# Ledger of designs, part 25: designed miniproteins, single chains

Each design is a single chain, and the fold is of that chain. pLDDT is the mean over its residues in the fold that is shown.

## One batch from the design tools (miniprotein)

Design m840
Fold by ESMFold2-Fast:
Structure m840 (fold): chain A 68 residues (1-68)
Amino acid sequence: MTLKEYFVEQGRTTLSGEEVIALLESQGYPLATAAALVDEVLLKKGSATLSLEEALAVEKSMKTAHAA
């Protein structure tokens, strides 16, 4: 299940950092890397939740940094 699909299924515009981290881990990304990037976004915002756009930006950063 993709981040976008999960946001649509939940019918919400924001998810908790823990939910986004769990979704990224379920897609095969390392938990530690996902947690670090999500935590960085949350600290910058001063918030405990991410929008779909912010969650997708984290996923894109992971794909770009991984450069497979």
Scores: mean pLDDT 77

Design m841
Fold by ESMFold2-Fast:
Structure m841 (fold): chain A 95 residues (1-95)
Amino acid sequence: SKKKTYILMAFDEQGNLVAATFLDADMETKTVTGIDAAPSSIREAVRERLRPLLGKPIEEALKRAPELFVQAVRDSGYPFADRISDVRVAEINSP
């Protein structure tokens, strides 16, 4: 099966990476199949808030995910949540 991972990276105003979420996609169906996050302390909160994106088209999910991700990081009590100034999306190519 053709799989692809998208990463959403949250940065502070100094450009430090403070949190990330990972969206796995099936490229045959073009739908989200998995959700993960780093650090592990935010993983449960991110998975719960982004759960409605599972099975959604990837383009729809990528439009909604940044706002949901930031909200999940805040809801988790993560110490750096209030420092998030920017969220960037990138595609991860498998080696």
Scores: mean pLDDT 86

Design m842
Fold by ESMFold2-Fast:
Structure m842 (fold): chain A 97 residues (1-97)
Amino acid sequence: MKVFEAEGPAGEGEEKAEEAFRKAQEEGGLVRARLTHDGESEELEIEVEDGKVKRVRLVRTVPATEEVIEIAKAAGWEVRRLSDEEVELRKEAEVPE
């Protein structure tokens, strides 16, 4: 499987991620993007086969507050506490078409 990586701050990283996604739609493969914004990081993995998205995984690291944890759980995120200050939010979905 081909891997198309994109990394950078929000604006530049998004442009690189879009280019990687276009290549993955043409060739098939995994897009792995890492975006940084205001001390927060977001990792996005998109698996593409035959021009179709098969899987999406999104991982965020955010401040560990009760409100953030409750909102994330309500929105269907998996919450893992990394420390007293940070939690990891993870969401994964398979797309059949």
Scores: mean pLDDT 72

Design m843
Fold by ESMFold2-Fast:
Parts: sequence; C-alpha cells; structure tokens
Structure m843 (fold): chain A 81 residues (1-81)
Amino acid sequence: TEAELLYNRVLRLLEEALRVAEKAGDEKAIREVEALREELERLRRDIGSGKIYLPYEEVLAFYRELEERARRIIEEVEKRS
C-alpha cells in the first residue's frame, strides 16, 4: 500500500540520518533521530493494536512530516560538518 511504501521510505531515511549524525559525532542529532524513530514505532504500534484511530490521510500526513523532519536533520548535520 501507499502507507507501507511511505513507512519504509521514512524508516530508510531515519537510518541514513542516524549514520550521518554518528559519522559527524553530533550527539544532539543522534538523539533527535532516535526520538523520531520512537514516534514512528509508537504510532504504528498504537494503530496496529487498535489503541488509537486515525483516518488514512492523517497517517500519510504523519509519515510525510517525519520524512521532512528527518531530511532537515541530515541537511543541518551536513552544514555543521
């Protein structure tokens, strides 16, 4: 599904952001990436268990927001390096 493709894209981007932050020794950026991954996994778990309900478009919007935040972390770390 579109949501699965977007989820996997965000996950890969977070993995890349973590690599970039670790290579730069940027502890603040590492923490930010870890927090974003925690948010992603928590939302997925809570939706999958039925604990919360979100319309499909809101789930996609959430993934796109995380994607944007991850891209910004990469850009900021690279600018500081």
Scores: mean pLDDT 83

Design m844
Fold by ESMFold2-Fast:
Parts: C-alpha cells; structure tokens; sequence
Structure m844 (fold): chain A 105 residues (1-105)
C-alpha cells in the first residue's frame, strides 16, 4: 500500500530527526533510547490502524499527532526550560513539515 509505505518512510525520517534533536539538546543516551522506543510503539500502533481508504490528508494528520506525542514524551522525561521547550517544539515541527513535503512527492 502506497499510503502505508509513505507513513513508514515518514516515521523512519522522524526517528532520525528526533535522535539528532535530542543529541543537540544534550539529552543522555538512556533517556533518548527510552523516548525513541516509546515513540516507535505509538507509531507502530498508528500504522496498524491505517486503512486502504486513508487519504494523504489522513496520513499528514497522523504524522502531526505522533509528532505532538513525541514532544509530550520529551517534556515529561526531560527537564527543559520553557524557552528550550518552545525552541525544540519549533525545530521538531519544522522537520515534520519537511518530511510531509518529501513524502507527498
């Protein structure tokens, strides 16, 4: 399924982007691994819910939702200032929008 393949590609690219962002913010490797593992679990759950009738718009919404969930996980597990949280959120959504544009092609 093209829809399923595009979602898998987006998840792979999001995992790479998350790892790089967490690295830049100096998050310890054990905490990074915990965040990435929990993110993978929710992404796999969303992948399992995909239907053959799903549109690209549905995929885009799911990608944005799992991005929001990733931010929630980071903010719950990592002691960041409000300014750092704002910057990290902006960076992650910028990467997410880039990924959405790439998979749309």
Amino acid sequence: SEVKEKFKEAVEKLLEALRKILDRYGIPKDVQDEILEEFKKIAEEELAKLQPSDTFSNIETKILNITSYALQLIFEKVDLSPEERRRLALELFKETNKIIDEIRK
Scores: mean pLDDT 87

Design m845
Fold by ESMFold2-Fast:
Structure m845 (fold): chain A 90 residues (1-90)
Amino acid sequence: MEKKVDIVLSVYNQDPTSSATAVLTDEKGKVLASVTVAGGRVGSAVVKDVPESEKFEVKVSGSNGTVTVTLSRVDSETSTLVDTQTTTIT
C-alpha cells in the first residue's frame, strides 16, 4: 500500500506591484491547484491524499518580480511534515 501525503503549496509574491499565479500540475499536465497572490502577499492551496511517489511541477506567471514557492509534503494520516522544498523564481 503506497503512503499518501497532502501537498501544501505556499506562494509568496515579493513584488508589491503585480499579482502572481502559481499552478501546480502532475507529471501528465493535469492541474491540481492554482493560487493567485496579490503583491506583497502569501497564498496557499492544499492537495489531499496524493501518492508519495507523485511528481509535481509548479509554474509561476503574472509577477514582475521575485516569487518564492514552497512545496511541502505532509503525512495525510498524522499531519506530520515529511518533506519541504523552496524555490525562488525571478
Scores: mean pLDDT 78

Design m846
Fold by ESMFold2-Fast:
Parts: C-alpha cells; structure tokens; sequence
Structure m846 (fold): chain A 95 residues (1-95)
C-alpha cells in the first residue's frame, strides 16, 4: 500500500525535520521539504496525482516560509505543514 508507505515516510521525516529545526530552521525545512517531495514522488508514480500535487505544495510552503521567518515561527509552521501532510495522506487512504 503506497499510501501507507508515504504516510510512514512523512511521519518519520516530520520527526527528523522538527528535531533539526530546534537548532537550525533551514536544516529542518530542508529535511521536511525533501521528505515530503519523496513521499509525493511515491504517490505520483502510483497514480495518486492529486494527493502528490498537494503534498509537493506543502513541501514548498515549508521551505519558503523558513527562508522568511524566525526560528520559532519556522518551527511552528513546519509543525503545521507536517500535520497537514499526514492528514492529507490519511484522508486519501479513507477514500
């Protein structure tokens, strides 16, 4: 189940990204963005084009906001985008 694999990848990446963001917002955003892009590519190759597109947008949002924001704001935004990414995949699995 590619959706379950993508969910696991996003959850693992979110944990690593948030831990890194405690020290370096740009490193946290990079880890998060890269993980979300990898999950999106898995979903795209399996034909889940809409979910993949939304997940790629969340990856872009996370990296873009970190560039313009303080460490605290960037961490909170990354937490928000990680929650949105996990929920997006879970909803796709329920449909």
Amino acid sequence: DVLAEAEELVERTAKEALEAAKVDKNRGAMIGSQGFHRAAELLRRAGHLETAGKLRQLALDASTFAFKSSQEEAKEYLEKKAREAIELIRRAREE
Scores: mean pLDDT 81

Design m847
Fold by ESMFold2-Fast:
Parts: structure tokens; sequence; C-alpha cells
Structure m847 (fold): chain A 99 residues (1-99)
């Protein structure tokens, strides 16, 4: 897909810049999430329920992990922890804003 190709290009750019893999993974997740949200017509994340946000994050994460695997990059425990930290931070911000 065009998004998968964009993620591969962004990975190579960040890797060439010497970014740590954990930081690259978080940036790819943020990029994939933003593109998928936009494609679904989401103008404001505050218009989404927590369940919808979790579903979109899960789609974005699956795509990022698939792209990393296709590039021969090990999705290590440290990389998985970095992805989870990004998801939890976004969900915490959403919960605080919805309260």
Amino acid sequence: SALEEALRREFERLRAAGEPLEAIAQRLLAFAFDVLARERGVRNLMDMSEAELRELLAEARELVERVLEELGVEVSPAVREALTAFEEALLADHRAAQA
C-alpha cells in the first residue's frame, strides 16, 4: 500500500539519520496513526471514543510491526515497550481531555 511504502521510506530516512530503533518505531506509529485517522475522516481526536482510538492505534501498530518485520528488523521487547508507551501516553492524554 502507499502507506506501507511511505513507512519504509521514513524508516530508511530515520535510520540513515542515526535515530535509535525505539524512537524510529514510535515515529512510524505516530505517522501511521495520523494517516489512518485522516483517511477515516477524523478531524479531531476528541471526537473519537476511547474504544475507537484503541482500535485505530491497534491497526497502526499492526501495520508498523509488519513493515519492520518485512524490513528484517527485530521487533525486540524494547521496541514493543516503546510502542506500548506511545499508545498509553496518547490514551492518557485522551482520557484527561475527556474527563
Scores: mean pLDDT 86

Design m848
Fold by ESMFold2-Fast:
Structure m848 (fold): chain A 79 residues (1-79)
Amino acid sequence: GRKIIDEAEEKGKKLEEEGEVLAAGLYYLSMYREYRDKLSPEDQERADRLYERGRELLDKASTEEMRRIKEAVDRAVER
């Protein structure tokens, strides 16, 4: 079988490519929580990068949703 970290990177990337930004972010954070302490030191560094990516995706998704709402409001006010 593949290393759990390799599977986490592959599945997370697929979610990102499918546009499932919130799901990808939550998936990375869940994998980090469940497995980080069970990994080798080298794979823990990879897990730390996935955690950072997960946080960035959640922050980005929130920002993009707020931007979309603002744009919709601005358009409604202009009419």
Scores: mean pLDDT 78

Design m849
Fold by ESMFold2-Fast:
Structure m849 (fold): chain A 74 residues (1-74)
Amino acid sequence: SVEEAAENILKGLESKRLDKETRIKMIEAVLKSLGPKALGEELNRLLKEKYGKTITADLNDPKALAKELVDKFS
């Protein structure tokens, strides 16, 4: 589901097991597969609740959204 995908993305960002470029590509692929707007909205909700962070990128731009997410956890 979108909710499970959002939680898995955040867990991946927290773990920092992969390099920045690889994480961006993986998140971009998931966003494109499941729908960037719906998944981006759920990610924004979780980021606000857990980290006090907000997404500023266009939710219809999966590459920009993926880059912003990785940068927030750098």
Scores: mean pLDDT 81

Design m850
Fold by ESMFold2-Fast:
Structure m850 (fold): chain A 90 residues (1-90)
Amino acid sequence: SAASAAVAALEQEVERNPEMSTAERLRLYLAALEALLPEIREAGDEKALKVAEATIMILRGEPQEKLDEYAKEYGFELSNVEAARESAAA
């Protein structure tokens, strides 16, 4: 998807900047996701929208309890999403 491709491209750029701090990386991810939210909504994929909203909550520093509740309410597992990302990066 266009949204996933944009986020992946941003991650590649971050990986090529070894001087970039974790805080700077998180800011870039947050900005990219917020910019892509209208397109995700327009695509009509409710599950993708909820995952994107949960990811934004993580990047904003929302409590883990709030994230777990949100993911459970909308029928997906946020921890599995994180694990999948780590596996793909390895």
Scores: mean pLDDT 64

Design m851
Fold by ESMFold2-Fast:
Structure m851 (fold): chain A 96 residues (1-96)
Amino acid sequence: GLEALIEEMRKNVDEIKAGVADSLRNAAEAVKNKDIQTASRYLVAASIYVTLLDLAGETELAEKVRKLISEAQKAIDEGKYDEAAKFLEQAAEEVR
């Protein structure tokens, strides 16, 4: 029934949130190590998970995470890797 579909979607949202958090934490670690190629790969993965989060109806949370990822990208472009890592860690915390 509809209830079974809602339960499956709820479980999938939790898995998507875990994917966002894990991707962003891995990106933050890569940025701290100045491994920008690895960080970029994890940020692409995070963006895919955030899009899935938005499609699952968590639009406000997805927008908050996207804003923090955007701030982190700007910090990376400016060579401010410690600031970028903090934005990514904050974004990962938002999805808990």
Scores: mean pLDDT 86

Design m852
Fold by ESMFold2-Fast:
Structure m852 (fold): chain A 103 residues (1-103)
Amino acid sequence: MSRFDRILSLSAEEQLELLKESLEKALEAIKNNDDESAKESLAQAMMYAEALVEKGERSIEALEELIEGLKKMIEIAEGETKEVVERQLKAAEELLEKVRASE
């Protein structure tokens, strides 16, 4: 089973909790200048948010949580990591508008 398939097998509550945990780990990694751990934790957060959107469960809540976390990261991130976070923030905001328009 792929990692994404395992994520999809989790409850929405568990996925949202893991999303919040991954965002917090990404923030800590950025604060410690650990760009690789920051990128990995950010990628995990994106996967949990995407899984919730795909399942149609708590999708708006997940995207709002992701956007808030990404905005906090932009305030402290520098260089390439900041560019990655800014790109993901734009994608998350565009996805949130699409999800809201479909409800």
Scores: mean pLDDT 81

Design m853
Fold by ESMFold2-Fast:
Structure m853 (fold): chain A 51 residues (1-51)
Amino acid sequence: TPKQQVLRITHELFRLLGEITQAELDNSPQSQIDALRQQAQALIAQGRQLE
């Protein structure tokens, strides 16, 4: 799997982490914050599959 795909996943992960921070600052519902965290974990798992 191309190293470029791992870098893209990493970039998307940082974007999601920013969204989580923004949701916390906006006092969004915990369920929404948890959903964003689950999306981040899915990206981490996908990145690990690529070695």
Scores: mean pLDDT 79

Design m854
Fold by ESMFold2-Fast:
Structure m854 (fold): chain A 91 residues (1-91)
Amino acid sequence: MSLSELLSQIHELPELTIYSLVPLSDEQKEKIAQFLGGLNPNIKLKFVEGEPTGKPNDILITEVLDDRTFKLSDGEILVLPDVENPAIEIL
């Protein structure tokens, strides 16, 4: 599944498995979970190291470019937002 297709369907997904060909740190997993959970708070996320089992709706991360930037199997780049403190900045 492409990132664009995933984001269009995210509100309808009960669960999503994120596969990675490279090991992800706990911090990277938490950032991804926060981003996707922000789009659908009810989604159940699973992280699996390795290749997907042929499910058409799973994400595969092929490369970690930095702590917020991940390359997907279809060539799309997932960029996570920075941590914001807008409540502090706009008091």
Scores: mean pLDDT 69

Design m855
Fold by ESMFold2-Fast:
Structure m855 (fold): chain A 66 residues (1-66)
Amino acid sequence: ALVSGGTVRQALRSRGITSPADVGLSYRELAERAGVSQSTVRNLLSGKISVPAETAAAIIRAILDA
């Protein structure tokens, strides 16, 4: 299943996280931890794209584990 960037943003905002900087990460570091490109992270967190559920989970986990 695909997960929208809006859904990912909502999940993070419910925890008070609005950007990777809020957990001390750059977009590059977050992308490396999640195994995706920086463009994918930026577009997902801005709500522009949808990604596989595993990709969304990896990005959320990388943020919450920081």
Scores: mean pLDDT 79

Design m856
Fold by ESMFold2-Fast:
Structure m856 (fold): chain A 86 residues (1-86)
Amino acid sequence: PEPSLLESLEEAVRRLREEKPAIKEFAESHKDDKELLEQLKKQIEGLIEKLDKLIEEYRDSDPEAAAAARELRELLLELLKFVESL
């Protein structure tokens, strides 16, 4: 059985919180690699865009899934700001 949207988003939040320090360390260790950092920024921005669409789609029909997507978006936005600061 496939996980529900809410379960998938909650798992993504858990994983990103767990992996965030390692992602930051990776980005900082490669701060002179402008192409790598630009690709990382684009990937994060793409994920934020997808989450914005999910939030809009599910805000009224599944507010819990929308809330989990907002939490994931905030974590990604913090990560994006970190990468942009390098």
Scores: mean pLDDT 86

Design m857
Fold by ESMFold2-Fast:
Structure m857 (fold): chain A 79 residues (1-79)
Amino acid sequence: SSSATRGIKNWGPGKVNAVGAANLGGRLDGVDALEAGKRLLSVADEEGRVDAEKAAEILRELGADRAAEAILEGDKEVK
């Protein structure tokens, strides 16, 4: 519903840096940032960036739920 979103588009799908997302998982959830980084980079574009939703999905599979939620909330900063 458009009324439920209030027209805020800054929360839309963005891209995050794969290494940054992996480090966030290490900081918030204590996951192995190197392994998270390898997995995120496997789906990254040529600049090492991953769609925020895809990055969150991968982090959740690794047990990094807090990092995944932070990325989905913070993707508004990745315009």
Scores: mean pLDDT 69

Design m858
Fold by ESMFold2-Fast:
Structure m858 (fold): chain A 68 residues (1-68)
Amino acid sequence: MPSLEEILEELKEQIRRLHEEGLSKETILLAADAEVQEAKRENPEISDEEAEEIRRELHEFIEKLTEE
């Protein structure tokens, strides 16, 4: 099972690729939410609290990335 840090880093890499492809911030945020749900589906050991923490960190990353 991947660690929460490994899951977060993988999702950040996916978000960076979407941004490089020129997708809008709104589309990237929706994709991030979908990816967090998918990660939780694939890793049922992830608690709702842990999933929310990953989502929060990912949204913060997107905000910083899209301001550049």
Scores: mean pLDDT 79

Design m859
Fold by ESMFold2-Fast:
Structure m859 (fold): chain A 89 residues (1-89)
Amino acid sequence: MSQKIYDTLLKEVLGMTRESLEEAGVAPEEAERILREIERLIEAKDIDGIIELLKSSPYKRLQITAEIIESFKRMIEAIEKLIEERKKK
């Protein structure tokens, strides 16, 4: 079940990052560079790498997007823990 949720999150991350770059007024060349790096991390299924990249960026909007993604990751982890606890009785 977690795999489908993570795959959905990774797909949404690309859209969220693109929107945040547009709203921040980032230059098209720099926006393309960041998006290509995000796409590579998505292909690698490296959500932690995506969060780290966005947090390290100089753009406040991207840092906020990283916090949102981190919150979604923590929510997924909490759901997985609850499922595990149910299996333990």
Scores: mean pLDDT 77

Design m860
Fold by ESMFold2-Fast:
Structure m860 (fold): chain A 91 residues (1-91)
Amino acid sequence: MEEEELRKLQEEIERLERRILEAYREAKETGDVSALWELAKELYKLGMYIAAGAVAKAALSLGKLDPEKQKEADKLIAEGEKALAKARAEE
């Protein structure tokens, strides 16, 4: 049943969260947000729009992105905010 797939997805999410925390520490210490930006895109590709938007927002707060990446980050943040608003409306 779906619970077995959710268990495996939770393990994958836990690995992603560890990578996010490591990338966040690197960005906070160095100002290099490249790893956070890559993780934001990976989360978006996985359909995790709220998490992708949050990570993109963190990247923008800790360092500078190229203008093209900045525009893409704004898109990820907007999609995350939209997903969060929809989830809140359905509670």
Scores: mean pLDDT 77

Design m861
Fold by ESMFold2-Fast:
Structure m861 (fold): chain A 55 residues (1-55)
Amino acid sequence: DEEYLASLKITIESAIATNSREEVEKVVDILEANPSLSEQVKEELRAYAEKLLNE
């Protein structure tokens, strides 16, 4: 579960590397729509993406 969370964060980082906020938002939306992820994981991924977008 933690290893999976780390891989999802890497996916977000890869989207950030495209320099496209729209691409990052699409990745976050896909993760939010995944019913296998807990709400806590989804919240952490949202916060992580927002932090990177505002840096």
Scores: mean pLDDT 75

Design m862
Fold by ESMFold2-Fast:
Structure m862 (fold): chain A 79 residues (1-79)
Amino acid sequence: SEEEAFAPVVAALERLSGGRVADLDEAALRSALTQLLSDATLRPAADYLGLSVAEIRTSEEAAARFVAALRRYLAARLA
């Protein structure tokens, strides 16, 4: 499910932001995805979107798609 896919990413972002994941903008999310989050944390969401973790880290298009999907998930969860 989308929740099972994104839950590890959201949990990691909550730890990094001190529980302020809703305050993270696109640039902060993109930085965390490419530099701070582990492969194991990203893999369920990457698999859900049909992407590899390597693509998210190296392709601007894949990273943008991942961020867009994550932001939609966060908006739905926090609204």
Scores: mean pLDDT 80

Design m863
Fold by ESMFold2-Fast:
Structure m863 (fold): chain A 72 residues (1-72)
Amino acid sequence: MEAAREELRRAIRGLHAARGDDEARLPYQQALNRAARRIIDALRAEHAGELSDQEVNDLVSEELARLVEEVR
């Protein structure tokens, strides 16, 4: 989980640094999507059978928002 969070932080920083360059942004956008999927999958696995899909989506949104704030 921590490795996926750090990958997400790096991808966000890369997207900010590559602002205005669509080609330079592509690998960071792909890394962001992969890291976010790992975080989503890990949270779903942790709460399997305990939470609804909507509740898991809310937790994911909260976690992603927190990570974005950390990369300011």
Scores: mean pLDDT 75

Design m864
Fold by ESMFold2-Fast:
Formats: C-alpha cells, sequence, structure tokens
Structure m864 (fold): chain A 78 residues (1-78)
C-alpha cells in the first residue's frame, strides 16, 4: 500500500541516520527532523482515501529524495 511505501522510506532514513549520526551530526539532526515530518505525514495519510493517499505519497517521495540528497552532499564534502 501507499502507507507501506512511506514506512519503507522512513525505515531507510532511520538506517541512514544511524550510519551518519556520529560522523556527520549536523546532517543527522536535520535527517531526524525529516523523519519526524515523514512520520506525521504517514499518520495523516491513514485518515485519507486511497486516491488522496497517492497524492500525498508523491509529495512525501520528493521530500525523501531531498533529505537523502543533503546527506550525500554532506558526505561528499569530506
Amino acid sequence: TDIETVQKLIDQMQQTYNQVKNSHPQVAQQLAQDIEYMQKKKEEMEKLSPLEQQKVLTKVQFHYIASMAEVQLAERQQ
């Protein structure tokens, strides 16, 4: 389901957080805030129709991509 897709994105972000929290604490703090945002959106989606969930999923996927891009940029700065 769309909700299960969001949960998988949250799980991937949480795994990335655990990998970077000691080496890149600033981007880890930002990622933690992004995870909270994703969790809130998942809760909002549970109250919506399947068609409305699909629209929110698209926005959540763009947010995920942006969050992960910031992690990659921080890692590249070495």
Scores: mean pLDDT 85

Design m865
Fold by ESMFold2-Fast:
Structure m865 (fold): chain A 79 residues (1-79)
Amino acid sequence: MSLSPEQQKAVRETAQSLRAIGHELEALRAAEAGDDALAARYRAEAQAAIDAISDPKLRALVQESLENLRRAAADRVAS
């Protein structure tokens, strides 16, 4: 318990943000492979990580990042 409460919060929020992004990237990879069931599982895990973020501003930024990743993937397929 050497970290301040603010530092502990920052570490937890960072971990959840990275988990959400990582799971969305795996979901996009699974979708590209045609595994819709696996993609849905990873997206559920990404959403759970977002829901674990207590800071509403950070939660919104992470959600926007996932939406940007989804748009980039969709645009690549449509091109």
Scores: mean pLDDT 80

Design m866
Fold by ESMFold2-Fast:
Structure m866 (fold): chain A 78 residues (1-78)
Amino acid sequence: SEAVELAEQGRFEEALEKARELFEEGREVDAAEAVGTIILKDPRNEGALELARELLEKSKDPRAIKIARGALEFSEMA
């Protein structure tokens, strides 16, 4: 995913923008993976945490829910 690649490169603003697009397109797992990658690198990234909460609340794919939950739990521990 382009969003994950952007996040892996530390381009968090661009990664978040792309992750929001993916979420709006119903590509919940791709969006969650991008957000999770941002949070692993920057656990206090406010934009990523907000999108992770939205993914946890609104996603229907259990894989996306699991990733979003894990990312939020990681942030709380960091």
Scores: mean pLDDT 88

Design m867
Fold by ESMFold2-Fast:
Structure m867 (fold): chain A 64 residues (1-64)
Amino acid sequence: DAELQAREQAAVDRQNQTILDRHEEAIKKLREQAEKLREAGDDELAENVEQGIETVRKMHERLL
């Protein structure tokens, strides 16, 4: 059913847009967190958060 296929594709596209928006927000929050951790002198935790940012960024690229 072509109509069903088109509606399912539109739903997937809408879901992907929502995920992309959430990834942008998550990257922003993680960057802020990493900066605060470095200001506090917790370089090890800051590195772990930066690794998390890299993971989210790769997921973002996959959805584009």
Scores: mean pLDDT 77

Design m868
Fold by ESMFold2-Fast:
Structure m868 (fold): chain A 68 residues (1-68)
Amino acid sequence: TIKSFTQVDQSEPGNLELSGVPPSDLKAPGSSVPDDYPKGPLTLEEALEMSGLPPDATAEEVSGAQLP
């Protein structure tokens, strides 16, 4: 029986960081390695280093600060 209730939101933020997802991929040691990212969600530190740009960067900096 289907119910018109938003459960997806409560399910995701309820265990996004704690558990429910990690053990699924961890079960297969490096088996689930897509082109996106098998490590999981990108952290702010990794995203910043990957981009090389601060979150406050303006369009001017993005156009001029493209890391080599």
Scores: mean pLDDT 47

Design m869
Fold by ESMFold2-Fast:
Structure m869 (fold): chain A 85 residues (1-85)
Amino acid sequence: AVAAALAAFEAVAREASRLGDDSVRQATEAAVKAAREGDVDRAVALAQGAASGLRSVLGEEGQPHADRLRATAAAFAATARAAAA
């Protein structure tokens, strides 16, 4: 379950990195690194920052991509926390 949730988060983060600027790329790369290291809180915070940056770069057209990144980060966090409990 956690491995599948991490893989889904990494895939969405890669797409966000492709669509965004260098700041979005750096934030998504840092978020994936934090997720791989088990730092769930840091991964979510960085993913939220990247989503906001993606919205700023793409405007309204970026909103679905930002929402997907936030949702996938939240799903990863919920799965990781459930597995740790």
Scores: mean pLDDT 84

Design m870
Fold by ESMFold2-Fast:
Structure m870 (fold): chain A 104 residues (1-104)
Amino acid sequence: EKTKIEVKLYLADESNEEKKEEIGKEAKKEADEAEKAGKNATIIELSADDEEAVKKVEKQLKEAKKNGIKLDVVVIVVLEKGNLEKAKKVAEEAKKAVEEANKE
């Protein structure tokens, strides 16, 4: 309850395969490093076009808590499809959902 979840945000252009692979590797590395440090990490992939994106984040956090898993790090990857502003908005809303989950 008092431990704040650290949020890592990545935006990946769906049309750029090299950047998408690079971001995917960085996200996985971030989660793997957290787990090696004894922290619980998860990766959540979202689409900028997914209206359920924020609910997906909330469900993942709620499910982890229900299963007794205390998350320390959440890595959020938002796939953008030519609308960078929409992808940024989804990323910010997802981050806020994690920050709300950190409130006591």
Scores: mean pLDDT 78

Design m871
Fold by ESMFold2-Fast:
Structure m871 (fold): chain A 100 residues (1-100)
Amino acid sequence: SKKKEEEILREIQRLGTKLARLLELLPEEVREEIEKRLEEKTKPLYEKKDYEGILEVLEEELERVKKLLPDTEEVREKIKEIEEEIEEQEKQLEELEKKA
C-alpha cells in the first residue's frame, strides 16, 4: 500500500542518516570503503524500487559498522546523542510536512 511504502521510505531515511553519522566516528579510509559498498549495493535496488531490499542492506551495514566501533562508554554516549539528534530532526520534518 502507499502508506506502507511511505513508512519504508521514512525508515530508509532514518537508517541512512544514522549510518552516515556513525560512519563519521570511523577512519576516513574505512568510511569511504563502506560508502562505496553501500552505493554499489543500493543503486540497482533504487532503480527497481526495491525499498525493502534497500532497508535490508542498510540494516546489514549498520550491524557491521556497530561491530567496527569500539565498545567504550564514550562511543555508546556518541551513539545515543546521534539517535536523539535523528529523532528530533525526524519530529521537526514531520511537523513541517503536516503544515505544508
Scores: mean pLDDT 79

Design m872
Fold by ESMFold2-Fast:
Structure m872 (fold): chain A 75 residues (1-75)
Amino acid sequence: SAEEKFRKAFETVKESIEESIEQAKKSTDPRKKHLLISSVRGLIRFVEEEVERLKVSEETREEIKKANEELLKKI
């Protein structure tokens, strides 16, 4: 299903976000850190917009919302 495909794609996006957060934490350059964090926030916003656009189930929406909240806590 489109929803299952989206869930699998989200796992890949989540890995990219986690990698960017780790790079931001290790960076001593304030500009690079800011750009990486801005990219992370942009990807999370894009995922939220796709959830709304695709009209996924409430269960999938809640799962992704929780995952995004956990990612934001790592920043």
Scores: mean pLDDT 85

Design m873
Fold by ESMFold2-Fast:
Structure m873 (fold): chain A 83 residues (1-83)
Amino acid sequence: EKEKEEIERKISFALTVALDAKINGEDEEVINLALDAVSKGIEYLKTKDEKTKKEFDELYQKLMEWVDERIARLEAERARLAA
């Protein structure tokens, strides 16, 4: 129920990040990280294995750290235009 919806939302977000990264010519490492997160999320939904959930959480956390860094980069560029 709620956990399934949360994991499905995270998988959808990771897929969106993978597509956005590919379209914008970001590093292949980021695309692969996002796709690995998707794969582990789907595997967890099928197996309910705690190890798979831990791996998914770790991959998703790394992906979110990259997203935050990208947002910071874009915000810094926007601030330079205002100066």
Scores: mean pLDDT 82

Design m874
Fold by ESMFold2-Fast:
Structure m874 (fold): chain A 93 residues (1-93)
Amino acid sequence: NLISQMYIEHAKYYANRAMKYYDQGNYDTGLQYGQKAKDYAQQAIKGMGPKDKNGLDALSKSYKALSKVYQGQGNFDLSQQYLQLSNQYLQQS
């Protein structure tokens, strides 16, 4: 599925962007890119199925980026929740 593979590449791209903005201390922009990464990863899974390893890996990476950004913002509860989601999907991938 070419479209779902494009969504995976978009998810990875935006997750990387979220982490770069996190490293710069720009957490608001990091959050926007992290949410885009998650949305693209979820769209990939819709096309590839809930057990697709590449889709699950993209979703895991997106949640990891969101976890880091929320940690940077001092929102430790959301950071921990997204970290747990990241680990859950990583184990399924």
Scores: mean pLDDT 87

